Designed miniproteins, single chains, continued (2). Designs and how they scored, part 27

Each design is a single chain, and the fold is of that chain. pLDDT is the mean over its residues in the fold that is shown.

## One batch from the design tools (miniprotein)

Design m4910
Fold by ESMFold2-Fast:
Structure m4910 (fold): chain A 65 residues (1-65)
Amino acid sequence: ELEELAKKIEEILKEAASDEKVYEALLKLAKEGNKEARDLIKSLLKSRGIEISEEELEEALKLVE
């Protein structure tokens, strides 16, 4: 289930970031605990009907490549 969430995070970030470097930068910031990057990811997930906790996001981010 965390693997499924990680896959969805990867997909939505790649869709939002038209450039691979932007995707990598956002992912790195979120993994490092940047609040703005994490809030952006939560907002994107919520727009698709997915609500998650901060703890679930942190765990899923560890699985995103």
Scores: mean pLDDT 79

Design m4911
Fold by ESMFold2-Fast:
Structure m4911 (fold): chain A 85 residues (1-85)
Amino acid sequence: MTPADEAAARLTTLRQLAEALGIDRATLARAIRRGSSEAARLLGEAAARRLGPEHGRAVEAAVLDMLRALEALGYSRAQIAEAIL
């Protein structure tokens, strides 16, 4: 898989998670701009409310890893936030 394919897959997963958890894309984008840990916490807390605290912790960890992987591919937090919109 190319780095671009990996980025597209992670961005798609983040959008799908936000939609499934009832988080508005603009809200997620603002959280990403503030920090990867803030965005991960936002989605983790939403997952905990909907699916329980075990799933909340798993989602927070997965989101943090996805955002860090995108940054490692050379995307800034601002670019990731814009791509989510």
Scores: mean pLDDT 85

Design m4912
Fold by ESMFold2-Fast:
Structure m4912 (fold): chain A 110 residues (1-110)
Amino acid sequence: SELVRQAINALIGAALNAIGASVSASLGERGKEEARKSVEAAVESAEEAVELLKKVPEAKPLGERLKEETERYAKKILEALEKGDMKKAEEYARELARFVAEVASEVGEL
């Protein structure tokens, strides 16, 4: 399915931006602003995937899980960044990347 292929591409973009957020956060306070931008880019790519998956009836549960979990991880990362907890921001961004990669794998089986 073309929609499935496009959703996987968007999820790859989200995962790469989440990895970018983790790397930036690992630099400490000096990486804070780039980490925030990377989280925002990861959310935008994940939202694109959610909209594509809405058009695939079999993917409805995956799309709902992707939306809920991405919003939850993004909130945790941004709160950690605001508090200056760069280690937690790094850890949550890494978890977001793993989660999005897992969703991409599951979408690839549709």
Scores: mean pLDDT 91

Design m4913
Fold by ESMFold2-Fast:
Structure m4913 (fold): chain A 85 residues (1-85)
Amino acid sequence: MLYVPDAALRALIEEVAGKEFESLTEDELLFLLELEAEKLGLYDPEDPSIVDLSGTRLGELFGVDRLDMRDVDAVLALLRRHATE
């Protein structure tokens, strides 16, 4: 999920969820992001609520170095923004 361009991110989310991106609930979007972050090992080992994107092309793509997964509204806004471009 995090390693793909916006169009491919939408396609992967739709494939995993089995329905259109626009039909996904906020809980489903957050769950899919958490699942991919866990799968790719992006969580900070000292604080598992933090996804570290610093120094990666992912940070460049999203324009952010770190995501606090507890700030659900900010995370969902970021995902929606990139998936609609």
Scores: mean pLDDT 60

Design m4914
Fold by ESMFold2-Fast:
Structure m4914 (fold): chain A 64 residues (1-64)
Amino acid sequence: GAQEKVAEAAKKYAGADDEVAKKVAELFARGRGSLGGALLQTVAGASREQVEKVAKVAKEEGLI
């Protein structure tokens, strides 16, 4: 589903572990994409460009 694709993008592009990726996907699905991006930066150490790649997947899956 859409959340699974966002979780996979978080792992692939932002280096998130399974728990962080799942939480980020849930945040995007609940309209809290800014908080999901902040979680990727603070916990996974993702760059802005890596967060933008995850957000693009969320937009393509209709979560934004």
Scores: mean pLDDT 85

Design m4915
Fold by ESMFold2-Fast:
Structure m4915 (fold): chain A 56 residues (1-56)
Amino acid sequence: GAVAEAPLLKTSDDPKEQVAAMLEAGLTDEQIRENLQGTWGLSDAEVDRLLAEVRA
């Protein structure tokens, strides 16, 4: 059964997919950073790297 005790639910197995979806939805880089840090526990540098890679 599903457990909904954590706010760290990821939409997909690939964080780049989630970044692309959030950018498409019009979220800011700051909102995306907060989401990735909360979901995957990524550092600021890792989030910045993902944003750069998705935009490339």
Scores: mean pLDDT 71

Design m4916
Fold by ESMFold2-Fast:
Structure m4916 (fold): chain A 88 residues (1-88)
Amino acid sequence: DEEIWNELGEIMNKAAITRSLTEEEKEKIARIAEYFKATLDFSEEDLKALEAAMKSEVAAPFGIALVVAVHLALKREEEEKKLKELLE
C-alpha cells in the first residue's frame, strides 16, 4: 500500500512540474486506480468520481488521490460514529 502511494506521489510531483503525463505514467495511473478499486470498498459515487478523475488528463493522479482520501475520511467518520454509539 505504501509503495502504491509513493508511486502515485512521484507521478503527482512530476505532473505538477512538467504539466504533462507520459504514456508510461498513464499506464501506472491506470494500474494504481485498479489497485484501489480492488482493495477499497468504493461506493457507486466513489467509482464515478474515480472514472472522472482518470479522464481529467494531467489532473488524473491528483483526482485519484483526492477520491481515495475522501473515501478513507468518510469510512473513518463512520467507524468513529459507530464506536461512539457503543461507548455512549
Scores: mean pLDDT 81

Design m4917
Fold by ESMFold2-Fast:
Structure m4917 (fold): chain A 90 residues (1-90)
Amino acid sequence: SSEEERRKQIEEEIEKEILESLKYMVISIFKISLSRAESEEEKKKVVEETLELIKKFLEKGQLTEEQAEEIYEEIKELANMGELVEKFKK
């Protein structure tokens, strides 16, 4: 095995960890923003802004469809706005 092949394996592992870290970062930011929302209208806005952010990351290849689906499920559970999330996904 070459040094180049070893570097490629390390780079692939780092890329996977970065994508996983981005997923957890989005969820963490969402939780913080949601906890600061004082009304149902503000909570809806936090959900919509988070969904738009996820769309942008998907378009740039910074999140996978599978990772986005995991974040959508967390948003549904935490905000109790499953209908809003499902409408956005269409």
Scores: mean pLDDT 79

Design m4918
Fold by ESMFold2-Fast:
Structure m4918 (fold): chain A 80 residues (1-80)
Amino acid sequence: SMEEEARKLFEEYLEKLKSATTKEQIKNVLDEAIKKFEGINPLAAELLKKIRESVDYLLEKGKDYLIEQVKKAFEFALKQ
């Protein structure tokens, strides 16, 4: 199902974000995720775009804070 596909991709992108060590890698992972989710879960893509626009601010609070915002976005999108 599209829900199972979206959940698997959420897990894959959260893992990629956790593994990223530079701001550039984090930005690239977010950009890739946005592109993939546009066709599968447009709400997730829209929420990720907002996170990507705020990435510099979120990273000032720390990588773990950014990852938490991504988790919340994914959880919200799956509930729809």
Scores: mean pLDDT 85

Design m4919
Fold by ESMFold2-Fast:
Structure m4919 (fold): chain A 70 residues (1-70)
Amino acid sequence: SMDQDIYDALVRMVQGVLRVMLGPDAKIEVKREGNTTYITATRGDKYIVVEVTYDPEKQSVTLTVVEEKL
């Protein structure tokens, strides 16, 4: 569906931004649980965790940095 396609594109965009921030060798892990996706980027002792939550009723996406060490 269009909503799923947009959400998946946003998740991919966040992964791209994290690679720019931590470098191309950063390890990126994606975990999806229903309408919430956690994207973790790690490089050495640096990490950042971003939460992406989609509300299909309101057609809204919320991006939150839930944890970081940069």
Scores: mean pLDDT 81

Design m4920
Fold by ESMFold2-Fast:
Structure m4920 (fold): chain A 66 residues (1-66)
Amino acid sequence: MASLEEIVAALARALQELLGLSPEEAERAARRIVYEKTPASELAKELGVSKSAVSKAISRALKEAE
């Protein structure tokens, strides 16, 4: 099973590819979702993107981290 750090890495990559975030922004956002359980809607508001875009990135990352 994937570790939390592997999920963070996969989610950071998905956020960079789908939302165009910098590596630093993507890693920070990924850590907030994985460790702090930040809702996708809150993160979407902070990043200025739709909740669906963040949810798509999370779904992609979880499939990759398997």
Scores: mean pLDDT 78

Design m4921
Fold by ESMFold2-Fast:
Structure m4921 (fold): chain A 73 residues (1-73)
Amino acid sequence: MTPDDVLAGAREALARGDYRSAALTLLSLVQYQGRSEEAAPLLEEAGRGLLKSPSPYDRRLGEEAIATAEAIR
C-alpha cells in the first residue's frame, strides 16, 4: 500500500468521524515510513476529535497524535 493510499483512507475515516481509525492509520504511516508533512494536519484533526472523548484510551491516542503532528517539522 502506498502512502497516498494510506492518506486517502485516513481522510475517509475523518470524513465519517472515525477519529480512532484515522489516528491509528496515520501513526502507523509515520512510525514505519518516517515523518510525513501531509500526515501532520490529519493527525492534528484526529487528535482533536479523540481528545473530546471521555474514554481514557481515546484521550491517550489523541495526545499521541497531537505530539506526533507537532514533532513533524
Scores: mean pLDDT 80

Design m4922
Fold by ESMFold2-Fast:
Structure m4922 (fold): chain A 109 residues (1-109)
Amino acid sequence: GDKERALALLEEVERLLREAYRVALHATDPAAARREVDRLLARARELARQLGTINPEAAALVLEAIEVLEEGARRYLANPDSREALLHLIGAALRAIGLVLDAERLVRA
């Protein structure tokens, strides 16, 4: 049903956000990593649009998660030797995953 479809979309979003975080964190070429992060987050946005047809509140949380991680990755990839940028990326990833878990709770309610 719609709930099962929404949970499957959220599971794939979480996978994409975790992969985008790993790509940014382990970047040896910041420009190539940014392109790959942008590709992964574009796919997550497509899944958020599909989620919005089932649960618009859950989709809004997912879109916020994508924006938070995108900004964290952008900041880190622009300053890969910055400890502050690294800590900000880690915080952004934790916040983004937390938002996806909040979206899962809305769908399960």
Scores: mean pLDDT 92

Design m4923
Fold by ESMFold2-Fast:
Structure m4923 (fold): chain A 75 residues (1-75)
Amino acid sequence: SSASEQLRHFIELLKKEIEYLKTHVTLSEEQKRQLIEHLQGLTAKLVEEARRLGDEELAAEIEKLSAEALKVIEE
């Protein structure tokens, strides 16, 4: 659905924005912690929404994109 596609696109944009900021700005450990907390909270909500819609593939993709974004922040 268009909603599922928008969720995927939004998460991909967030990953790119986080990567861009990390390459241009040195993040402190506190800033990394805050970004990780926000990303984990957002991921939980989006996964719940995808599963509520019966889209298990989207839920799995959201979890994968979130894991990749977390790795970018942590590196």
Scores: mean pLDDT 75

Design m4924
Fold by ESMFold2-Fast:
Structure m4924 (fold): chain A 103 residues (1-103)
Amino acid sequence: SKYVEEVKKIIAELEAGKLTPQQAALRIVDIALEAVRDGDWEAFLEILKLVSTYALEAEEKGRKEFADALRRAAQIAGSAIDMVRRGEMTIEEALEKARAELA
């Protein structure tokens, strides 16, 4: 999936110090919600799994800020999509809310 490959690039750039944890979190949320907007639920779920796996590895290495940012991204994306699935907001409103929570 192009979405999963883009998230892998973001994580690699975060690990290389080319992105801040906040910049990585925002980009991951944008890509995850874009996947859902395009109807690619399989990519969305794979992104959440990938991000959660990397967060666990970061925590085990003592990189708490890295782990916290990745978990925050997964939590925000998951919560936004849960509200969309419940009919409580549109995907466009979910994108705006997610970006505001990461500012």
Scores: mean pLDDT 84

Design m4925
Fold by ESMFold2-Fast:
Structure m4925 (fold): chain A 61 residues (1-61)
Amino acid sequence: EQAALDAAGQRTAQFIADNPERVKAAIDEVAASYEADGLDAAPFRAMGEGLAENLIAQAKA
């Protein structure tokens, strides 16, 4: 089968819905680690922020 990545993505979405505040902190930490490694974390940060906001709005109810 194709994607362990797809399964990981779905698991991440569930985690975000469960703990949006903690996920935000985790995204920040990972982004900082990426930048320290010399990689561009901008797309990851943007995606994380947008995803968290959309999921929080949806799962807020």
Scores: mean pLDDT 66

Design m4926
Fold by ESMFold2-Fast:
Structure m4926 (fold): chain A 95 residues (1-95)
Amino acid sequence: GLSAEEKATLAQAADHLRKAADALERGDLDGAARHLRKAADLLATIQDKLPAGLRDLPDALRYVADHLATLSDAQRRQLAGVLRATADKLLELAA
């Protein structure tokens, strides 16, 4: 089970992923990268508490943040959907 503090960290990370998705949909790549890195930093503090399928998420978010400019508009919209789905998954863990 997760502590109240670990659940709060998951909720904050989920909020940053949603803000990154919103920024991507507006074409704000710098804003998206900042929110992805904030989510990664938060998740890294509880990485050992994440389910096995999500333990690579901090590194994956940092990688994505560094490569946003290489993506097409269609790929950025698809990524926004993935980020929203990931945020929902983090909130399920926080419940």
Scores: mean pLDDT 92

Design m4927
Fold by ESMFold2-Fast:
Structure m4927 (fold): chain A 86 residues (1-86)
Amino acid sequence: SDAEKAALRARADAVLARAREILADPNATPLMRRRAEEAIRLAEQGLRYLDQGRVDEARRYVLEAEQTVGVVEMSLWVIKKAKEKE
């Protein structure tokens, strides 16, 4: 549906914003930066599938992008928490 396509686009855009925040963070390691860039590539591919009407592929790529950026955000939170306590 058009509503589902709009929701997937919003989710992909949210991943792009979250990944950019990681890339702007001075605490992000080189590995975290590579994984944030991977999340961007996955989200952008999801958006390309969505533009092609390939909603199932778009959903899979957006979900993988969300999982990828979420893992990086958690790792970054752990590093920042450790630095603040020690």
Scores: mean pLDDT 90

Design m4928
Fold by ESMFold2-Fast:
Structure m4928 (fold): chain A 70 residues (1-70)
Amino acid sequence: PEERLRELAEQAGKELAEYVKYTGKLDLDKFREAVDRMAEELQKMGLSPAKARAWARHALAEAVTKALNE
Protein backbone atom coordinates (compact mmCIF):
# COMPACT_ATOMS: atom_id res chain seq x y z
CA PRO A 1 0.00 0.00 0.00
CA GLU A 2 2.42 2.75 1.19
CA GLU A 3 5.30 1.05 -0.67
CA ARG A 4 3.29 1.12 -3.92
CA LEU A 5 2.59 4.86 -3.53
CA ARG A 6 6.32 5.44 -2.92
CA GLU A 7 7.08 3.44 -6.09
CA LEU A 8 4.61 5.54 -8.12
CA ALA A 9 6.15 8.76 -6.80
CA GLU A 10 9.73 7.58 -7.48
CA GLN A 11 8.93 6.40 -11.03
CA ALA A 12 7.06 9.61 -11.93
CA GLY A 13 9.75 11.71 -10.21
CA LYS A 14 12.53 10.11 -12.26
CA GLU A 15 10.66 10.70 -15.53
CA LEU A 16 9.96 14.34 -14.62
CA ALA A 17 13.55 14.91 -13.44
CA GLU A 18 14.96 13.43 -16.67
CA TYR A 19 12.83 15.88 -18.68
CA VAL A 20 14.13 18.77 -16.50
CA LYS A 21 17.77 17.66 -16.99
CA TYR A 22 17.42 17.69 -20.80
CA THR A 23 15.05 20.69 -21.30
CA GLY A 24 15.51 22.83 -18.17
CA LYS A 25 11.72 22.83 -17.63
CA LEU A 26 9.21 20.86 -15.54
CA ASP A 27 6.51 19.08 -17.57
CA LEU A 28 3.53 20.51 -15.66
CA ASP A 29 0.98 18.38 -17.54
CA LYS A 30 2.77 15.13 -16.60
CA PHE A 31 3.20 16.40 -13.03
CA ARG A 32 -0.57 16.97 -12.73
CA GLU A 33 -1.32 13.55 -14.27
CA ALA A 34 0.96 11.82 -11.73
CA VAL A 35 -0.60 13.77 -8.83
CA ASP A 36 -4.10 12.80 -10.03
CA ARG A 37 -3.15 9.10 -10.31
CA MET A 38 -1.61 9.02 -6.82
CA ALA A 39 -4.53 10.97 -5.33
CA GLU A 40 -6.99 8.44 -6.81
CA GLU A 41 -5.12 5.56 -5.12
CA LEU A 42 -5.08 7.45 -1.79
CA GLN A 43 -8.83 8.14 -2.03
CA LYS A 44 -9.44 4.39 -2.54
CA MET A 45 -7.56 3.92 0.77
CA GLY A 46 -10.00 6.27 2.55
CA LEU A 47 -8.36 9.71 2.35
CA SER A 48 -10.44 12.78 1.47
CA PRO A 49 -9.78 14.34 -1.96
CA ALA A 50 -8.08 17.38 -0.39
CA LYS A 51 -5.74 15.30 1.83
CA ALA A 52 -5.00 12.88 -1.03
CA ARG A 53 -4.00 15.69 -3.40
CA ALA A 54 -1.89 17.45 -0.75
CA TRP A 55 -0.02 14.22 0.04
CA ALA A 56 0.46 13.37 -3.65
CA ARG A 57 1.81 16.83 -4.53
CA HIS A 58 4.27 16.73 -1.60
CA ALA A 59 5.48 13.18 -2.29
CA LEU A 60 5.97 13.81 -6.02
CA ALA A 61 7.81 17.11 -5.42
CA GLU A 62 10.20 15.31 -3.04
CA ALA A 63 10.73 12.47 -5.54
CA VAL A 64 11.56 14.93 -8.34
CA THR A 65 14.03 16.75 -6.06
CA LYS A 66 15.76 13.47 -5.12
CA ALA A 67 16.01 12.36 -8.76
CA LEU A 68 17.45 15.75 -9.81
CA ASN A 69 20.26 15.31 -7.24
CA GLU A 70 21.22 11.85 -8.60
Scores: mean pLDDT 80

Design m4929
Fold by ESMFold2-Fast:
Parts: structure tokens; C-alpha cells; sequence
Structure m4929 (fold): chain A 99 residues (1-99)
């Protein structure tokens, strides 16, 4: 794995876990910020792993990763980033529903 991609994946996972903790504690504002940062780091990891430029939104990079996975062209790093970003997006939706 590329060291830069590995670092971005670790940062994305850390933000996802920080967001989950904040959500469990009822800090919806902090949870939202952490989940948004997790998605952003996951999108950056996808961009670096594919060699493509960052899209307009993190969601656009996640969609690109899903298409690559469906085509059997995704690396393990792209698959991991897509899973982290998908989970962060799911939890962010729950935060928005609670606010």
C-alpha cells in the first residue's frame, strides 16, 4: 500500500471512531464534524489510490469508488476507503435526522 494512502485511511478511521463516540455521548455537532472529516479523508484516499483528482464533493469520490468496485477494478485501498466513507455517510444521515 502507498504510505500516503495508508495514512489517509488511518485518519479516516480515526475520525469515524471519534464521530461514533461523540454521537453516543449526544454531541451531535461534534459527531457531524467528525463524520464529515472522515468522508473527506476517505475521498482523499480514493483520489490518491486511483491517481485521479479530488471530485467536487466527497460523495462524488465515493460514487467513483463504487463504480470501480462494481467493475472489479478497485484496489484493496479503494475498497477500504469506500467502506469507511459509506459508514460515515450513513452515520451523518442519522445525525441529520436527530437534529
Amino acid sequence: MDEEVKKLLEEAKKKLEEGKKAFEEGDLESARKYFEESMKKAAEAISKATGEKLQKTPEDDLVRAYIMIAQGKASEEVKEAAEIGKEAARLLSKVDEAM
Scores: mean pLDDT 83

Design m4930
Fold by ESMFold2-Fast:
Structure m4930 (fold): chain A 74 residues (1-74)
Amino acid sequence: SLEELKQSMIDMLNQLFSANPSWSTEQKIELVEAIAKFEKEHVRSLGLPEEEIEKREKVIEEVKAEMIAKIKAE
């Protein structure tokens, strides 16, 4: 589901950041961007209808924006 996609991405990123407190703001942002790119490529590989792909890509972009904003606010 879209909720599961959003939650799994947030949980994964938060786990990685908590395990790596020495990472710079720039390194954390680069990781968020890389993960978002990977997830979009994965979604495109699933053979879903285009409307469903667009909905999932929107969620991925929303998670990316939210996580980058959170990192910058630290």
Scores: mean pLDDT 85

Design m4931
Fold by ESMFold2-Fast:
Structure m4931 (fold): chain A 85 residues (1-85)
Amino acid sequence: GERAGRGAIEGGLAAMDAGNVTGGAGGALAGIGGEFEYETLGKGEGAVGGGRAALAAGERAGSEEGIRGGREGLEAGEEALRETG
């Protein structure tokens, strides 16, 4: 949902700031998809993908903020998917 997408966006942006521009951009973009209702991706799927990408990008960049945001986005996205089935 919105919280999961926001976490992925923040984590992705933090990873970009730390030097993993490509991975961070991927996480942020997927997080945006999670915030907006895309019929093809679904809110929960986009947020899970964005959070996972942001977490990986944060780990590569050594960004604690990127890791935190990506993890929060992933966890909240998985929770949203459980609520929707």
Scores: mean pLDDT 60

Design m4932
Fold by ESMFold2-Fast:
Structure m4932 (fold): chain A 89 residues (1-89)
Amino acid sequence: MMEEVVITVATADGKVYHIVAEAEVVENPTEQSGLESSAMKEKEIGDIVSKQTGIKGIVGVAVLDKEGNPVGLENPESIQIKRVIEVDG
């Protein structure tokens, strides 16, 4: 099911962005379907974010729910970006 998530990305230039998006979230953290390589999924998410927002040099990606808890995405291609917020440094 598509849910609202916050994708936090860090860039090589030391900038941090909170990206509000809708994406297909894994309903159960015990489900191993497609999450065996979290690092590869994070890279795919970073590439999609870069393509949709123009943010370059992404070195870190975290996907959080509205409470700030880490969540997994079933299909990174399902990401629909709603807002991009640069975090004040």
Scores: mean pLDDT 72

Design m4933
Fold by ESMFold2-Fast:
Structure m4933 (fold): chain A 120 residues (1-120)
Amino acid sequence: SKEEILEKVRELTEETIERIEKLYEEVAPKLSPEEQELLKQAVESLKEDLKRITEMVLNEEPLSKIEEQIKETLEKIEEAAKEARERGWLELAEFLERARELFEETGKRLLELHKELQKL
């Protein structure tokens, strides 16, 4: 049913946020104060983008707009990871690369759920 798909969308989003927060807790103690500030900003931005994408799916917005937002978020994370590597912030870069992979998988699943909603 539509309600079951909407519940799956919410559960997937909550699980992804929890997994991001766990990765954050594991990496934060390894970082300098400057790196921790950038990490916090990156995590807050990622959580905000994920919530926005989830709302777009729940509101059945056009597939192309959802795909565009997912792509933009992935590109931001990839750029941040590259900058961290160039600065020698290897633990932060590894976190951002893992967060990107997690977000890419979640985005793929959200797009699959969106397609299921459109078939109803």
Scores: mean pLDDT 88

Design m4934
Fold by ESMFold2-Fast:
Structure m4934 (fold): chain A 95 residues (1-95)
Amino acid sequence: EIIANKVKEKFPNKKIALVSNKDISVPDGIIVFNTKYDDLPDDVELIVRPVEGNLTADDLTLISGAQGLGKEFIIATYDKDNPENVSFSKVYKKK
């Protein structure tokens, strides 16, 4: 939830999909994305993947899917000891 709030604060005007394999509560304007692109609404502009510093092979697959759909993809890197400190790295930019 802390990461979801930081994402909304950073991107208040975008419809955002937050990658999570858990059913979590998110702020208005954010949806939970369980990695199934068929379930992703067309009006989503930005996909955000929270990571604790390291990307996985599954994350590369998610990025490829976002690129195929023309959606912006951002990595939200956080420190487990300081979850309030989130760094946003752009992987794919919306054209």
Scores: mean pLDDT 71

Design m4935
Fold by ESMFold2-Fast:
Structure m4935 (fold): chain A 100 residues (1-100)
Amino acid sequence: MKLYGILVGGVATEDVEAVREEALEIARKHGEVVEARTIDSPRIPGTSLILLVFESREEAEAAAEALREHFAGRRTGGREISVAILSEESTESLLAYAES
């Protein structure tokens, strides 16, 4: 089955747990989150990424839109929270990275 990821980025590490819980609550209203991971950002020290994974592209797209609206203009550690939908390949690669 194909996996569809949503990446919530620009989150300061001290705020990541609270942001992750908010993101999961919103995402679960739009579909089944089959996997959730918190990843230390390799590109921006002191920030973390939240990966939310769906088996339905339609549910992932709906959740991504809702998350973008919810986090619009929100800043943690001086950065705006960003929400991106990932390709299947990027979702699989990021899950493998998070599990290592």
Scores: mean pLDDT 81

Design m4936
Fold by ESMFold2-Fast:
Structure m4936 (fold): chain A 103 residues (1-103)
Amino acid sequence: NVQQARDAINSGDIDRATTLARQTPDNGDLWYQVGVAHGIQGDTDTAIQFFGNASSNGNGTSSYRLGSILDSQGNIDDAIYYYQNASNLGNTDAQRNLDRIQS
């Protein structure tokens, strides 16, 4: 249930939110929210997995965050891919970063 997952995020129950989000794999916005929660806790690997699924389900902000993480790690080719995807979904921050890298 999407509402139960959102309630878990709001209460800080990240484990419950993670379990419930995995039961709703097509809800990109929910996977994005859970990815942010893992990122805040320093669980970058799990955050990347959740942003990946969210990006695949049309969440442009997740595509931008993946691009930013990969850019910070020096993985420029993969960063360009995710920035391009985020830009195509209307993310203007991704377009600015893409323009900087490709100039």
Scores: mean pLDDT 83

Design m4937
Fold by ESMFold2-Fast:
Structure m4937 (fold): chain A 102 residues (1-102)
Amino acid sequence: MSLIEKVLAFVEELGERFPQFRNDVDLAANPDYPKIVPDPLSLGKIKERILNGEIRTLDEFMAELKKMVDNVKKYYPEGSPEVLEAEQLEALAEAFKEQLLG
């Protein structure tokens, strides 16, 4: 399995574990979101960027995941379920990176 195939499989696993991060934030429910987070991200957008060749390396993939996590922390209160799940996702991503480098 190529690196890109392993990364795509991992994005699917993250989407199953954290379904709230699969799709873009609902702007009808959160109309202030674009004012706080000018560059919104989701696992779906990250997957699209991998498939389109905009994300080409493991480091670029990790940077996009961190940006998505940082967006959650900007919008949602500290200790909220959204922030706690984003932190758990970030920890799983670091473990995934470590396994690929070993």
Scores: mean pLDDT 85

Design m4938
Fold by ESMFold2-Fast:
Structure m4938 (fold): chain A 81 residues (1-81)
Amino acid sequence: MSKEELDKEVKDAMDRMRRTVAEKLPFDPSRDWSAEQFLTDGRLYRELGYLEEALLGYRKAAEIGSPEISEEARKLIKEIE
């Protein structure tokens, strides 16, 4: 992926996250999402600098995910700590 394509994807992800945050309290762990969705949202929050929301997403993914997803989420939590 080119630098220009990556920059566009980052901007699109930021726009999507801004709309999500505006529609609800930053990260709702009670939302009926899959562990993969919580992990993805946590990664997007981290890239946007919302570390508290990223941690919430990772913790939820670790709680409800498969062993593989839980392990990945725990690694991401340690990277922020």
Scores: mean pLDDT 69

Design m4939
Fold by ESMFold2-Fast:
Structure m4939 (fold): chain A 96 residues (1-96)
Amino acid sequence: MPEEEERKRLLEELKKKVRELEEKGDFSAIDALFQELAKDPSLQPILDELLEDLAEERKEKYEEILKRAKELGVDLVGPDTPSVKLAMVVVAEENK
């Protein structure tokens, strides 16, 4: 986006949507959202910034996810996204 303000608004809107989906526990919808954004190359800079911001917001959750996975004996091998890692831990916990 040539307009920094429009890019910032879109980024904030996407962050709110991801948060709403997490509150619902709909991790598949979060992954689908990222996949849809990845289909449009013009949105790649926004997607990259979104993922970076989400990683910063979730660095504490990353540590909790890693600790939980270790307790459950789950190897987190796959896409390095917070939603996928969180979903893997939840699935493993339900199967214990």
Scores: mean pLDDT 62

Design m4940
Fold by ESMFold2-Fast:
Structure m4940 (fold): chain A 78 residues (1-78)
Amino acid sequence: MKKELQEKLLELLEQILQKVGASPEQRQRALELVQKIIENGDNNQLEFVVKKLEELLEKGASIDQLLETLEQFVELLK
């Protein structure tokens, strides 16, 4: 269900932000972008975003890579 995907997205985002040591401003930006993705994405799109965030967490991506990825998804889901 969409709610389960939303919860999983927010949990993954929190894990990445903690791992990279994101600033409060970077954290707020990432949350804004994820919220837009959740608002505009269908279940299949949200599932794809979850997989992408899991990849970023596994690879130890930087905050800049995270924000760029989220911005690309916001643009794609318009």
Scores: mean pLDDT 83

Design m4941
Fold by ESMFold2-Fast:
Structure m4941 (fold): chain A 68 residues (1-68)
Amino acid sequence: SLQEEIDKRFDEMIEKAKKLGVPDEVIDALKRIRERAKQLTPEQARELFEQAERYFNKVIEEYKKKKE
């Protein structure tokens, strides 16, 4: 289902963050957003994920730029 695909994408985003050594506070925030998304409709969860992914990808790109 769309809900399951969104949850899987959150899981992938969190695992990527862990592998890059992103601070635990950021990982915990993502986990909270993931749990919140599970309480929403699939459409609302998708919108929340897209916002979180855009924000998080910015954080990850800044982190990657510091590692050559």
Scores: mean pLDDT 78

Design m4942
Fold by ESMFold2-Fast:
Structure m4942 (fold): chain A 89 residues (1-89)
Amino acid sequence: SKAVELLKEAIKLAEEAIERVKKGDWLGAIGLVIRAIGLIEDALRLAPDNEDVKKAADLIRKALLYALQGDFEKARELLKKAKEILEKL
């Protein structure tokens, strides 16, 4: 579904944001986070009653926050869990 495709793109942007934070490029990381949040919001509008889409979206949102805090291990763990949910959809 298009909602799943949008969340997969949000995961990719989150992974890129981790690399930007690791390099000290906070402005680049923030730009990627804003784009990822937009994709998450679009996915939730397309599938408002899909609990798996909502759960994956929540995991990606939490991963973005951990990435900005420098907790890359927790961020990657949450992104992996989101990917596993989306692969079953």
Scores: mean pLDDT 90

Design m4943
Fold by ESMFold2-Fast:
Structure m4943 (fold): chain A 70 residues (1-70)
Amino acid sequence: MADDPEAALATLPGQRATPGNLLIAVSALGDEVVVRFADGREVTVTREQAIAGTLPAWLYEQTIAEVRPA
């Protein structure tokens, strides 16, 4: 299978990875991460779940970098 970070993110708990469910946006709310899919759905996970289980670390780092000044 292709190692696609965007596809991996789309495979959150309760969501299967499909081209139609590609990630559209991610926002970090303190200790929580909100993931928004192209389908318009939003899923809130904890930072621990985001980096350890449900979301790839690269995406979590991008979200943090966007919040913090470069």
Scores: mean pLDDT 48

